# Designed miniproteins, single chains, continued (4), part 21

Each design is a single chain, and the fold is of that chain. pLDDT is the mean over its residues in the fold that is shown.

## One batch from the design tools (miniprotein)

Design m12745
Fold by ESMFold2-Fast:
Structure m12745 (fold): chain A 55 residues (1-55)
Amino acid sequence: GMAEEIAERTRKGAATVAASDGALGRALGRWEGRVTGLPEAAEAGIAGAKESGGG
């Protein structure tokens, strides 16, 4: 029925998003090295700075 078709479509969408997130993460990892030049800890530092009203 329609509900089953919607559920199936939703599951496929979620799987596609998960796969896309992995590929995008790898691409961003390469780009981050060029933009920030900092390790993973840099994101935590930036988040902390924003939380203190720096942005």
Scores: mean pLDDT 62

Design m12746
Fold by ESMFold2-Fast:
Structure m12746 (fold): chain A 68 residues (1-68)
Amino acid sequence: RERILEAAIAVFKEKGSETTTADVAEAAGVSRATLYSHFPSKSALATAVVGREMREMADRLDEELPAA
């Protein structure tokens, strides 16, 4: 799952909206069936990527914000 998200983030950064589930599966080293078991559509995959990026951004903001 994490491996798929990492691969998806990398491929989305390279290809954006042209990203295919096959590109992500290849980059993650998993089968398309495995990818679909975690993300049933390209939209679900894109949503997960955005959620992951937002979480990483929030984590970085916690790191970069002054200690209260």
Scores: mean pLDDT 69

Design m12747
Fold by ESMFold2-Fast:
Structure m12747 (fold): chain A 69 residues (1-69)
Amino acid sequence: PPSAEAVARAEARGQRYLPTIQEMNKRVDEIDANETDPAERQRLIEAASQEAARRVQERLEEERRRLLE
């Protein structure tokens, strides 16, 4: 299992990106409610997950850019 310090850092990072995760969860819930085809549902959920990861990455890059000012 990961070290207690690694877990604490991951949790702190998770809290910072919680709004993005919540938005992704809302999208997944909407897909689940509206899409009855399991294959299409899986593709849409994967797309939503990739979009959330992209937004987290963009935010990290923007924060890094601001720190270099």
Scores: mean pLDDT 72

Design m12748
Fold by ESMFold2-Fast:
Structure m12748 (fold): chain A 84 residues (1-84)
Amino acid sequence: SEEAREYYLKGLRLYFEGRLEEAKEEFEKAIELDPNFADAWYNLGLVLAELGRLEEAIEAYKKALELDPNFERAKINLKKLEEE
């Protein structure tokens, strides 16, 4: 939806500003509106990993990869976290 994409874009801006907790909340809002939004799941994983919430980051990357099996960045980051 357009509303889900607006939250996603706000999350991206906050992420690039280093406002990680706020970025997380905006990506979570995007996912609440569109649970199949692979890009939002992937960026939620990035934010969670930077926050040190590694198990939650792994689950977010798995969800992104489930939704888009060709999501190379999600696959690489998932492998990195699972293999340390």
Scores: mean pLDDT 89

Design m12749
Fold by ESMFold2-Fast:
Structure m12749 (fold): chain A 66 residues (1-66)
Amino acid sequence: SAQDAIAARIRALIQEAEDLKARAGSLSPEEVARRVAELRERAREIEAEAARLVPDNAPQIELPDV
């Protein structure tokens, strides 16, 4: 379903953010900031798509602090 597809994308995004958090100590601050910005932009895109497909139950994506 569309809800299942969105949930899978959200889980993948959160997992990617957790992976970045785990690796942040080995990256430059500039690289971390860039990747965090990219993840936040992707979260907004998923939220917009979710609002279009499931307007009565649009999720808000909370990314882990990196």
Scores: mean pLDDT 80

Design m12750
Fold by ESMFold2-Fast:
Structure m12750 (fold): chain A 108 residues (1-108)
Amino acid sequence: MEEEIKKLQEEIEKGLQRVRDDVAASLARRWGIDPETARRVLEAKSIADALRILAEAVPGRPLTDEELERVAKSLGISPETLRRIVEEAGVEVTADQLLDAYLAVMVR
């Protein structure tokens, strides 16, 4: 009985690791970055930290208000909340980088 519980816990941990590996591999392919850099994005403590890691690997640009509103709507958050996250990051990012950084932090 205890052995079955340990096996289930190991299977759950393997499942979570597989999801993280798949997300890291997807980010690496999408951005043309090293898998280790993609893993650092997933392990980031905040969305702002994830954005800084992505911006160091892939040059961003200033977001337009239209792009920011589109990303905010896609994520189900207010444009004002999203604007504060970008300001906290202190880096220039694209709409796609912002979306991927947000999703990467939420998946872990």
Scores: mean pLDDT 76

Design m12751
Fold by ESMFold2-Fast:
Parts: sequence; structure tokens; C-alpha cells
Structure m12751 (fold): chain A 77 residues (1-77)
Amino acid sequence: ELEKEIIKGLIDIAAAVAVKYSKNPEEAQKLFDKLREAIDAGNYEEAIRYAKELAELTGDPVLGENIIKLIEEAKKL
């Protein structure tokens, strides 16, 4: 439980950074909200899709890869 909550917190931080540095913060915020909803629902496949779209808006593929890795770790718990 605690480990999963820590990973969820790390995903939130990484996604918030993506929103801040996005060329379209309003659209990025919507994707972040959908990402959080998907994670809370246990829908990790949807969460990965939203993470990829969020990374595309920032132009930083490494950030997207790191968010996806955190989602995969949360799924294992």
C-alpha cells in the first residue's frame, strides 16, 4: 500500500512537471486529470496512453518514458 502511494505521488509530480513545461498547459492539464482518474480506477492501459499524449505535448519523450515506467511499477503492486 505505502509503496503504491509513493509511486502514485511520483507519477503526479512527473505529470505536473509535464503540464508546467507544455506548450498548451490547458490541454496538458486535461490529460493529467485523465491520467490520475485512470490510475485511481486501476486502468493502467489508459494511464499509459495519457502519459504518451502528455509527453508529446511537452516534446520530451524521456519524461513520458519515466511516467510509463512508474505506472508499470504501480501495476505490479
Scores: mean pLDDT 78

Design m12752
Fold by ESMFold2-Fast:
Structure m12752 (fold): chain A 64 residues (1-64)
Amino acid sequence: MNPKKEELLRLIGEILRLIGEIFDLERKLEKETDPEEKERLEKELKELEERRKKLMEEMRSLTV
């Protein structure tokens, strides 16, 4: 019981960190005026969103 709870809390922590990074990147994209930098930030945002989605699925699988 405790091992699953500990793993769940760890995943939640990682997801929260990713959400924070995504939020920061979204704000940088909103303020960015350079097209080249904007494309780079959009790419990074998509990668973080994919990772977050994967971790959220893992979290849900642990709670069934």
Scores: mean pLDDT 79

Design m12753
Fold by ESMFold2-Fast:
Structure m12753 (fold): chain A 80 residues (1-80)
Amino acid sequence: MLEELRRLMEEYAAKVPSPEAAAQIRELGDRLVEAVEKKDYSSAVAAILGLVATAYEEGQIDLGNEAALRAMKLADEALK
């Protein structure tokens, strides 16, 4: 599960055109993985919301929505 989550975040970082946005998505991905490993649900949700906001700022609405749904599903499974 954590490897799937990490791969998902790297895929989304690669799809955004801005290097700054890609770096922000990678940082948010690291925070999300750490939050899931620590079973910190609030921090995991905050990281997912940050990912959506970053994608939306880049005009990547579909990417942000897809990332949020997939990341939430993977995080929920890993937090069990």
Scores: mean pLDDT 77

Design m12754
Fold by ESMFold2-Fast:
Structure m12754 (fold): chain A 83 residues (1-83)
Amino acid sequence: LEEVSKLVVELGKLIDEIANGESEEKRERLLEIAKKLGLTEEDVESLLDAVKNNSDELPESLLEKLRELHEEGKKLLEKKKAE
């Protein structure tokens, strides 16, 4: 459970690096992390395209998944601070 927050941070970093043409060799790692977080390969490609093209248009289904991951991450961070 505490690993989910770590995976979300790593996912964001890899998306930024790959969208900028860096760390293309880490694309398989990005997909592995995305799968653990419940994201599909198509969701990952949509995120990469949005970052690369400065697009504000993400599929509604992807935005919903990202909101769920954000809420899950907040709950885990709150639990860790309470301990």
Scores: mean pLDDT 67

Design m12755
Fold by ESMFold2-Fast:
Structure m12755 (fold): chain A 70 residues (1-70)
Amino acid sequence: MSAEELTEEGGRAAKAGDLETAAELYKRALEIDPRHLAAWNGLHEVREVLEEQGRTDLAEEIRRFLASLR
């Protein structure tokens, strides 16, 4: 699966409220292409929503992943 396909699936999962699946799909897209801006933005948005929901464990995991991208 390409970074583009993973990003599209991540967007659909996020729209369905499946933030855990969305985060996994966006992370996989960024592992393939760390410069994929749509996946980076999608993962950042998922992190913000998780913080609002009090899902601090997954939000912290996402923060660490994003911090590892340079």
Scores: mean pLDDT 84

Design m12756
Fold by ESMFold2-Fast:
Structure m12756 (fold): chain A 53 residues (1-53)
Amino acid sequence: MEIDLRDPEEGAKQLEEEFRRHPDDPRLLVLARGMAEQFPDNPLLRALLDRLS
């Protein structure tokens, strides 16, 4: 699994694709939360976390 953690838009898209393939992977949720903490105003990351909470 390769997720671009330096680009919040690209990383969020990659996380959403990985969640589609592996919805039960706890590492993806940890990564999504970490990125949202670093980029709180990113709407794609916020929407992704809202769907998963």
Scores: mean pLDDT 71

Design m12757
Fold by ESMFold2-Fast:
Structure m12757 (fold): chain A 72 residues (1-72)
Amino acid sequence: SSELKQKILELIGRILALIGEIFDLERKLEELKKNGGDKKEIERIEEEIKRLREEIERLLEEIKKLEEELAK
């Protein structure tokens, strides 16, 4: 159905936004590591990246379920 396709597109959009956030955080992490930045800030960013990756995994599982519904 068109509704299921729209939901999949919305989830893809959310994943792309999260990937963008991860790229920005990884860039900041590289700068901090190169310049001898604060260890606590490095750890905070690494934990945030991990949380964002886990969110992407959840959204991918939702897409898979919606694709299975579309196959019916």
Scores: mean pLDDT 87

Design m12758
Fold by ESMFold2-Fast:
Order: sequence, then structure tokens, then C-alpha cells
Structure m12758 (fold): chain A 65 residues (1-65)
Amino acid sequence: SPLLKEAIRALEAGDYEKAVEAFERAVKENPDDPVAYGLLAHAYQQLGDEERAKEALERARKIAP
């Protein structure tokens, strides 16, 4: 999706706050995307938000074991 592509570009640029915002929008558009949740978890980890990173990763695991 265009939102996922934008989120990945922000993540690659090191703009983790923008990446989180874009990935949050992407998972709202497609809540069954384990890749988007995994990348959201990575962005949270880079911001030091371990709790939200863990939550996003657990959601990814529930979608794709």
C-alpha cells in the first residue's frame, strides 16, 4: 500500500517518529498485515519504546505464527 511504502521510506531515513505515524496508519488500513506490525515494532524499538514494540510484535505473531 502507499502508506506502507511511505512508512518504510521514513524508517530507512532514520525518521522513526514519522515511521511510527505512517505504520500506525498502515495497520489501521490493513490490520491483518504482519509485515507492517513487525516494522512498526522495529520503529518503536529505535525510539526506545520497548512496551509498544513488544505489543506490535505480539500482534504480528498472532497474524502469522
Scores: mean pLDDT 83

Design m12759
Fold by ESMFold2-Fast:
Order: C-alpha cells, then sequence, then structure tokens
Structure m12759 (fold): chain A 57 residues (1-57)
C-alpha cells in the first residue's frame, strides 16, 4: 500500500477538524490513497473509538 499510517491519521484528524460525520471519513481516507479493504477495517475500528469520542459513555 502507498498509504502510510501518518496519511491515514492526518485524513481522520482533518475530517474531525472539519466537523464531518463519521460516515464521511471514507471520503477523506480515499483521498489519502487508502484501499477499500483498509478503509473498511479502519471504519470498523474507528466506529468503536468514535463512540467514545463523539458519544462518550
Amino acid sequence: STTTAIDVGRAIQKAIDDGKAFEEFPEYLKEAGASDTLIDVLMKMEKKLGRYLLEPE
């Protein structure tokens, strides 16, 4: 993969900074060059984390 962990992290942070809904994160990840498989894995992982960040228990 040509997408680095830093590129992924920056794309996610940019989406958060832009006030984007969680469902819009794949668009930022695709622009960073992430594969569909990588995006799917990250979205499943981030959904668990996003619950704590956007909807804290």
Scores: mean pLDDT 67

Design m12760
Fold by ESMFold2-Fast:
Structure m12760 (fold): chain A 59 residues (1-59)
Amino acid sequence: DKKEKEELLEEADRLGTLAVIQGNEEALALAQRAVKLLEEKGDIEEARRLLETAKKLLG
């Protein structure tokens, strides 16, 4: 689903920015990996899991 992919890419960008601000390298790596999964494979389910983990790390 194209809209689902776009929404997750926007969330990954937001969480990646927050990770940089907080200096959380683990959360940044998870956000970057989610972007790669969405761009390269369209793996929406795995990308969503990575972003949920990043959100938990960032609070």
Scores: mean pLDDT 83

Design m12761
Fold by ESMFold2-Fast:
Structure m12761 (fold): chain A 78 residues (1-78)
Amino acid sequence: PEEELRKRIEESKGNITAAINAAADVLREVFGTEEASRVAQRIAKKAKEAQKKYGPKEATDVLLEEAIRALRELRERR
């Protein structure tokens, strides 16, 4: 799941919309639609903010970091 997430976001090649969709798809596959939807919305918001401040490449890096963090948090199931 984490390795698949890294791979799909890397394949976006700086396209932030593609990267957001890739992260959302991986989260849905692992945790189901409702939980994944909430997390994906949070990640998308942070990525869009980073794009406005730093540009698409930095936003993709921020998206990857936040998505991996969210994946680990959801695995803890607290």
Scores: mean pLDDT 73

Design m12762
Fold by ESMFold2-Fast:
Structure m12762 (fold): chain A 82 residues (1-82)
Amino acid sequence: AEEKLRRAEELIREGRYLEAIRLLEELLREHPEDEEVRERVERLLEEIHKKALEEGDKEAAKRAFDLQTEIGVEVLRQVVLG
């Protein structure tokens, strides 16, 4: 998890938001039960969303928001359905 998280942080610094989002999607898929990984991914997606909006990258902003929404829905599903 740490190596992919570090790489995602580097991609965000480089403005390569779509590539960062892809790595974050992979991390969630590989570690679906890891709350620490989820929280770190959520923070990085929020950073991407904010920066992409500031830079006018509508595609990256939308994809980050969509993934944040999917995480929220999945967490809610786990709480409601066990």
Scores: mean pLDDT 78

Design m12763
Fold by ESMFold2-Fast:
Structure m12763 (fold): chain A 92 residues (1-92)
Amino acid sequence: SLEELIKALEEKIKELEAKDPNSSELAVAYTQLGELYLLLKEYEKAIEYYEKALAINPNNWRAWENLGEAYEKLEKYELAKEYREKAKKLLA
């Protein structure tokens, strides 16, 4: 049912985007979908959804950390380092 969970989240995201494109609930849904795509090793899709979450809530240090992990998996080490440093600064 991982595929069913992804479809349910995608449908929820469409409804949330239509109601309020800047809602905290939408940012959370984007983060959850990004985490599922990381688990599936779909790194480029994970990046897309983390970037959408961070556009709404740039103070989400966990999304910055996960964005860094996704870029590291794509062997983009300088970007990975930059985004992880962003996450660390938000924790200070």
Scores: mean pLDDT 88

Design m12764
Fold by ESMFold2-Fast:
Formats: structure tokens, sequence, C-alpha cells
Structure m12764 (fold): chain A 83 residues (1-83)
């Protein structure tokens, strides 16, 4: 769980470097998902991380956002194993 939260925090910091509306919206959603993970709501947090990763992969051409998507997918996978 702590590893998943650290990966999500790293993804959030990468997304903050992208000033696009998509990346800034993703930051807000990732912050909410981290809050759910800290509350033990692992399934809900994992779904939000996967949703953000999917949007970034489909709609962003920024390499920083693509790396954030990879980190969020890994975080979601860890949380699913704990749910």
Amino acid sequence: VEEAIKLAEEAKELLKKDDSPLAQGAVRTVEQAIKYAKEGKYEKAARLFEGVADLLERYSTNPVAQKAAELLRKAAEILKEKA
C-alpha cells in the first residue's frame, strides 16, 4: 500500500510539470485517489488510478504524462492485490 501511494505521489509530481488542462485535471483526480487509498478504499483508489492512466495514454502526447500513466497503472495493480 505504501509503495502504491509513493508511486501515485511520483505520478502526481510529474503531472504537475505538464501545464495542460488534461494533466492538471489528472493531478486533482490522483490526489482524490491517494486519499481513498489512505482511507483503505483500495478498490475505489485503483479504479481512479486506472481511469487517469487510460485518459493520459489515449489523449496525451507528453512523455512526462505517459510515464505518470505507467506509475499509476503499477499503483492500481498493487492496490488490487490488497483489496
Scores: mean pLDDT 82

Design m12765
Fold by ESMFold2-Fast:
Structure m12765 (fold): chain A 80 residues (1-80)
Amino acid sequence: MTKRDEIITLLEELIWRLEAGSGSVKGHQEELDRILKLMKEDPEISEELIEKVEKAKELVESDREEALELLKEVLEELEE
């Protein structure tokens, strides 16, 4: 599994949980931190995509719907 495949899998799983309304805000933030760490370790991932995930982490507590939109956009970009 490539680092990109791992990031995609983690994003898909998090999006599923957010859409299902499952898990805790803290748990979602911890998952986003893991995703961000992996993204920052991959030099092929743009700063723009990293910023979107950082924004989604800020929004997951207050605006889950906007966080979901940002994460779906990042997923689409990573899938090319």
Scores: mean pLDDT 82

Design m12766
Fold by ESMFold2-Fast:
Structure m12766 (fold): chain A 97 residues (1-97)
Amino acid sequence: NAMAEYLKSLSDEEVLELIRQKVDELIEAIKNGDYEKAMELLKEIVFLSNYIKDRELGLKIQGLILRIVGALNMKDYEEAIRAAEELKKLVDEALAS
C-alpha cells in the first residue's frame, strides 16, 4: 500500500503536523454542527496515529479520540469540543518538544 509506505517513512513530527491540521478541521466541524465530517476526521486521525513511533504519545492521542467519539455519540458537544482542544494541546506540546 503506497500510502502506508509513505506514512511509515515520515518522522513523528511530520505525522503530528498532519494530525494537527486535521484536529483544527475537527474542532471547526464540531462547532459548525457537521458531525458527519467530525466522525470522518476522527477516523483519519486514528489512522495517522498508528504511524507515530512514540507508543505512549500514540495511545494518549487515541484515548482522547475515544473520548471525543463518546461525547459525540452522547450529543455532549461541549465535552466533544473540550476533548478536541485537549487533543490539540497534546499535539502542539509534542511538536514543541
Scores: mean pLDDT 89

Design m12767
Fold by ESMFold2-Fast:
Structure m12767 (fold): chain A 109 residues (1-109)
Amino acid sequence: GYEEALEGGKKGGEGAAKGAKKAALAGTEEGRRGARYAGEQAGKLGGESGARAGGEAGYGASEAGTRGGGEAARAAGEAATKEAKDSGSGAAAAGVSGVGGEVSGLLAE
């Protein structure tokens, strides 16, 4: 439900932020693996929308960390966390709206 989608987005963002930091310290390949894992975890908890947003933001954070070092990785990780949270909330809102639409369609003939 809503709380599960929100929690998934939050955890996906936290994982993406850790992936970005790891990329700055250990290089791009490990950072990309961390971001991918974060996206998979967000998917399990927040559904496909959370997984896509978390994974995408995590990959971006890993690239930024590799090019800009620790400061860029931190900033990108913060952005990834926000994006994953927003997507988790959006997935929950979209789910509720979708159900409402179906019910309205049935009542409209």
Scores: mean pLDDT 49

Design m12768
Fold by ESMFold2-Fast:
Structure m12768 (fold): chain A 62 residues (1-62)
Amino acid sequence: GLVIAEATAPVPDTGGDSLALRPGDRVVVLEEVSETLWRARSLVTGREGLVPKSALRVVEER
């Protein structure tokens, strides 16, 4: 199903495959990479990368 999440905290660029986000940015969750990391695509920039699950709040599931 489609999962949309919103950043609740700043996510810094940590290098590599990281996705930097500002609070309030929304992403599409693409896959669960680990228990702590999701691969997501920013709905603001269109960029994809790894983001900490703890920095995201699910706002829509379909």
Scores: mean pLDDT 83

Design m12769
Fold by ESMFold2-Fast:
Structure m12769 (fold): chain A 62 residues (1-62)
Amino acid sequence: GKVVYVATAEASTSFHERMGVGKGDDLGTVAEVAKRLGISPEGARTILERAAEEGVVEKRPA
């Protein structure tokens, strides 16, 4: 199924600003993040997976 990413309460202010979202807001799918940041889907996936490993974002079913 589709997976979306959500910034957690652990996310820093600089992370929220970089991602263009507020604290606890849905970041969306990998494709939506890639489009928002102007990067490749592979780059967006790498950023999101690393942030998820650090507890800064959470993966959720769409």
Scores: mean pLDDT 75

Design m12770
Fold by ESMFold2-Fast:
Structure m12770 (fold): chain A 70 residues (1-70)
Amino acid sequence: SEEKLKEAEELEKEGKELFEKGEYEEAMKKYEEALKIYEKLLEEGKIDIQPTIDVSVNHLKAAVHLALPE
């Protein structure tokens, strides 16, 4: 479970790096992968809800930038 948490954190970090570079579609994919892991960990009671909220917000921000680039 610790291994899965680190995997999700690394995916979230990769998503943030892609977002900073303006690669919004790739950032969304990384956030979606991180979210799936965080959701499973949340369901198992291994984390609080905050990581799922944080990555969901970042995913939505990337989606908005992709739809409305300016």
Scores: mean pLDDT 83

Design m12771
Fold by ESMFold2-Fast:
Structure m12771 (fold): chain A 63 residues (1-63)
Amino acid sequence: MEEEIERLRTEAERYQAERDALSKKWADAVKAGDYETAIKYAKQAVENSRKADELRAEAEKLE
């Protein structure tokens, strides 16, 4: 169980890191008035955030 929990948390952390990087790019694009690019980064950030949340939820189910 612990090995599986660690794997899920590690994968979630990877997706979270990607989401954080995309959120920074989104904020920069918004400040630059580049809304086309901002929307692209926002969509990618949402997908990475969703995957991270799903993996964390699975890890918590295993406790």
Scores: mean pLDDT 82

Design m12772
Fold by ESMFold2-Fast:
Structure m12772 (fold): chain A 55 residues (1-55)
Amino acid sequence: SEADELLAELSKVLSPEKVANVRAALEEARGQSPSAEAAMVALMRRSLEEIRKEQ
């Protein structure tokens, strides 16, 4: 899924602790609603884009 691909990309640039926090937030969002998951995926995309701009 896009969320899992984004999590994999983030794992290349974030510490293991930060990746674990993102994974926990994603799982919490998945448990709430599809809209919450979509919002989390959008946040993950923006975070990855910002990190890549700094590299």
Scores: mean pLDDT 81

Design m12773
Fold by ESMFold2-Fast:
Structure m12773 (fold): chain A 58 residues (1-58)
Amino acid sequence: MVEEVKQRVREIALEAGLTPDEAERLANAAGIAVKQGVSPEGVLEAVRRTAEQLAADA
């Protein structure tokens, strides 16, 4: 489960126009959140918002 969430986060970040380095950082943060009990759906929602904000500013 954690690895699947990380892979999906990488895809979302790259599609939003973030660099591979930024995508990897978001994926690692998402993996930690899932391990700490945040739902996968909640993590993906937060990542989509964060990726959109980062892409708009960078």
Scores: mean pLDDT 78

Design m12774
Fold by ESMFold2-Fast:
Structure m12774 (fold): chain A 71 residues (1-71)
Amino acid sequence: SETEKREEELRKLAEELAALDEKEKEEKIKELEEEIKKNKDDEEKVKKLQMAIKLIEKAKEIPAAIAAEKA
């Protein structure tokens, strides 16, 4: 299904993003935001790009939260 394909793509993207440092993650977010601006009329592509940005943002938040909470 399309959902399973999307989950596979997001999983691969998450693995790729886990290897990036903080600066590289921020640069990737900017690239994805520019792609959204260029493809604003393509709802499916915009949703995919927004999901990628959210994954990067969550990957950034988790280390900071763990450091702050000792969790």
Scores: mean pLDDT 69

Design m12775
Fold by ESMFold2-Fast:
Structure m12775 (fold): chain A 59 residues (1-59)
Amino acid sequence: GKLARAIAPVPQTGPDELALREGEVVEILEEVSEEHALVRSLTTGRTGIVPKSYLELLP
Protein backbone atom coordinates (compact mmCIF):
# COMPACT_ATOMS: atom_id res chain seq x y z
CA GLY A 1 0.00 0.00 0.00
CA LYS A 2 0.94 3.69 -0.06
CA LEU A 3 3.00 5.05 2.85
CA ALA A 4 2.19 8.35 4.57
CA ARG A 5 3.44 10.34 7.55
CA ALA A 6 1.41 12.25 10.16
CA ILE A 7 2.26 15.97 9.83
CA ALA A 8 0.73 16.78 13.24
CA PRO A 9 -0.61 14.85 16.27
CA VAL A 10 -3.88 13.12 15.29
CA PRO A 11 -6.51 12.91 18.06
CA GLN A 12 -8.94 10.01 18.39
CA THR A 13 -12.38 11.69 18.31
CA GLY A 14 -14.44 8.57 17.45
CA PRO A 15 -14.40 4.83 18.22
CA ASP A 16 -13.17 3.78 14.73
CA GLU A 17 -10.43 6.43 14.62
CA LEU A 18 -6.71 5.95 15.28
CA ALA A 19 -4.62 8.40 17.30
CA LEU A 20 -1.20 9.13 15.78
CA ARG A 21 1.88 11.04 16.94
CA GLU A 22 3.48 13.65 14.69
CA GLY A 23 5.98 11.91 12.38
CA GLU A 24 4.33 8.47 12.75
CA VAL A 25 4.45 6.46 9.49
CA VAL A 26 1.34 4.61 8.35
CA GLU A 27 0.33 2.37 5.46
CA ILE A 28 -2.85 3.42 3.65
CA LEU A 29 -5.02 0.29 3.40
CA GLU A 30 -8.19 1.88 1.94
CA GLU A 31 -9.54 5.34 1.14
CA VAL A 32 -12.86 5.36 3.03
CA SER A 33 -13.95 8.78 1.73
CA GLU A 34 -12.47 11.99 0.27
CA GLU A 35 -11.70 13.09 3.85
CA HIS A 36 -10.71 9.82 5.58
CA ALA A 37 -8.42 6.82 5.07
CA LEU A 38 -8.14 3.47 6.83
CA VAL A 39 -4.48 3.12 7.86
CA ARG A 40 -2.15 0.82 9.76
CA SER A 41 0.56 2.30 11.98
CA LEU A 42 3.99 0.85 11.17
CA THR A 43 5.06 1.70 14.75
CA THR A 44 2.22 0.01 16.70
CA GLY A 45 0.53 -2.26 14.08
CA ARG A 46 -2.87 -0.77 15.06
CA THR A 47 -5.45 0.08 12.39
CA GLY A 48 -8.06 2.82 12.26
CA ILE A 49 -9.53 5.77 10.38
CA VAL A 50 -7.48 8.99 10.06
CA PRO A 51 -8.39 12.34 8.39
CA LYS A 52 -6.34 12.64 5.16
CA SER A 53 -5.55 16.31 5.99
CA TYR A 54 -3.16 15.03 8.72
CA LEU A 55 -1.27 12.77 6.27
CA GLU A 56 1.59 13.53 3.88
CA LEU A 57 2.18 10.88 1.19
CA LEU A 58 5.72 9.53 1.09
CA PRO A 59 7.44 9.05 -2.27
Scores: mean pLDDT 83

Design m12776
Fold by ESMFold2-Fast:
Structure m12776 (fold): chain A 57 residues (1-57)
Amino acid sequence: GPEEEKRQELIEELEEELARETDPGRRAALTMLLKDVKEKRISVEEAEKAREQIRAL
């Protein structure tokens, strides 16, 4: 469904962002967020909010 499609898109975006990230703190936070998104422990909306918080670190 639409959320699963958005989740897959977000996973790809997070993996690309993690691959380019050089800050250790942001890398750790992105790694944890990516795990939560892949394991469906967090909604896409909540994950996008968490992503913005990580960018503010």
Scores: mean pLDDT 86

Design m12777
Fold by ESMFold2-Fast:
Structure m12777 (fold): chain A 57 residues (1-57)
Amino acid sequence: SMEDIAPLAEQLLDPDPLVVLRAAGELGKIGGEAAREAIAKIPDPRRRAFALSWLEP
């Protein structure tokens, strides 16, 4: 749901790479347009690209 997606998107900006990895994986499992839109709003292009790679393997 959207309430699950927002905290995961915030975690993509975490300084801990393990937190980022888990958040990207969970967003990939959720998938769909809502997850893609949340990832598209990430200001860091590298973190955004990393998260998108989990949606489009």
Scores: mean pLDDT 76

Design m12778
Fold by ESMFold2-Fast:
Structure m12778 (fold): chain A 73 residues (1-73)
Amino acid sequence: MDKGIELFKKHKLDEAIKAFEEAIKKDPNDAKAYYYLGQVLYFRNKYEEAKEYYKKALELDPDYEEAKKLLAE
């Protein structure tokens, strides 16, 4: 997880996506990994795909404030 966030902070978006996908593969219930994957996609202007990952994060953790805020408008 931390590796993906570090790559995202460095604007290495493709590497960040791979790191978050690896985190999800290891723990499919990691709401935070879905949220950050959505954030990377949002920064790549893939807004529809980002929204789907935010929804997945909320399905796994309904109290995930950051994902909830983005979907609530």
Scores: mean pLDDT 78

Design m12779
Fold by ESMFold2-Fast:
Structure m12779 (fold): chain A 100 residues (1-100)
Amino acid sequence: RAAAIEAARADPNSLIHSIDPSSGHRGQGVTITGRGFTEETKVIFTDSEGRELEAEVISATETEIVARIPDDAPSGTTLSVRVRTADGKVGLPLPFEVLE
């Protein structure tokens, strides 16, 4: 029956609340606020072509992640930022501007 599909009804919107700052340079730290985070939580930057870039997680609490903007991220453009948990759950994307 639909038990596996029922897990997909978990509210994905609850993972990320904000990104501060909403813009930054390559290699700069950014703070992501939300819930359900662990050290195993991944931060993914996605460009306009759908290329996924995994950011380095500097520190993580249950409500806050400090991640480093990837050194290979395109600059002067807006990327989508998503959080993926160890269990494979992915939240809604938030926009982030990578500065030159």
Scores: mean pLDDT 72

Design m12780
Fold by ESMFold2-Fast:
Structure m12780 (fold): chain A 73 residues (1-73)
Amino acid sequence: MAKEKIIEHYHEKGGVPKEKLREELEKEEEELRKLSREELEELLKEVENFVAESESMQLQKEYALELLKKLLE
């Protein structure tokens, strides 16, 4: 799962507790759930067109794509 990959990445690279990272991601997920379908579709297009230049950016892109596609189902 893309969410677990990003949590592991920031835990290993930044030493941030996994639980704190999970709470921050879940807060962002809750904010995204407040957006309209149209806003979610525009975000999905922006994320799909985003060119990741680092491992962190690639993991963030994968997580965002997974989450947005799930919210649009």
Scores: mean pLDDT 79

Design m12782
Fold by ESMFold2-Fast:
Structure m12782 (fold): chain A 97 residues (1-97)
Amino acid sequence: SAREAEIRETLEAAAELFERLARAIREGAPDSVLASLLSAAGILAAALSFLGADEEAERIAAAVKAVNAALDAGDRERAVEIAEEAARELRRAAEEL
C-alpha cells in the first residue's frame, strides 16, 4: 500500500541517518553536525508515529536518547555501537514490510 511504501522509505532514510551518524562520530565531526543528524532522526521518528509506525518511532527516539547519553559521557565507541545497531534494526524493519 502507499502507506507501507512511505513507512519503508522513512525507515530506510532513518537507517541511512544512523549510518551517517556513526561515521561522523568515528571521523570526529563537529558537535553541530552530530546534533543536526540526531535532530533529523527525531523528525523521522515523528513522521513514523504520524504514519502509525509507533514501535519503530519509539526505537528511533530511544536510540537518539542513548546516543546523546553516550556522547555526553564521552563514550564515543558506545555511541557508534548504538547508532550502528539502530541502523541495522531499522533496515530489517523496512525489509519486513
Scores: mean pLDDT 90

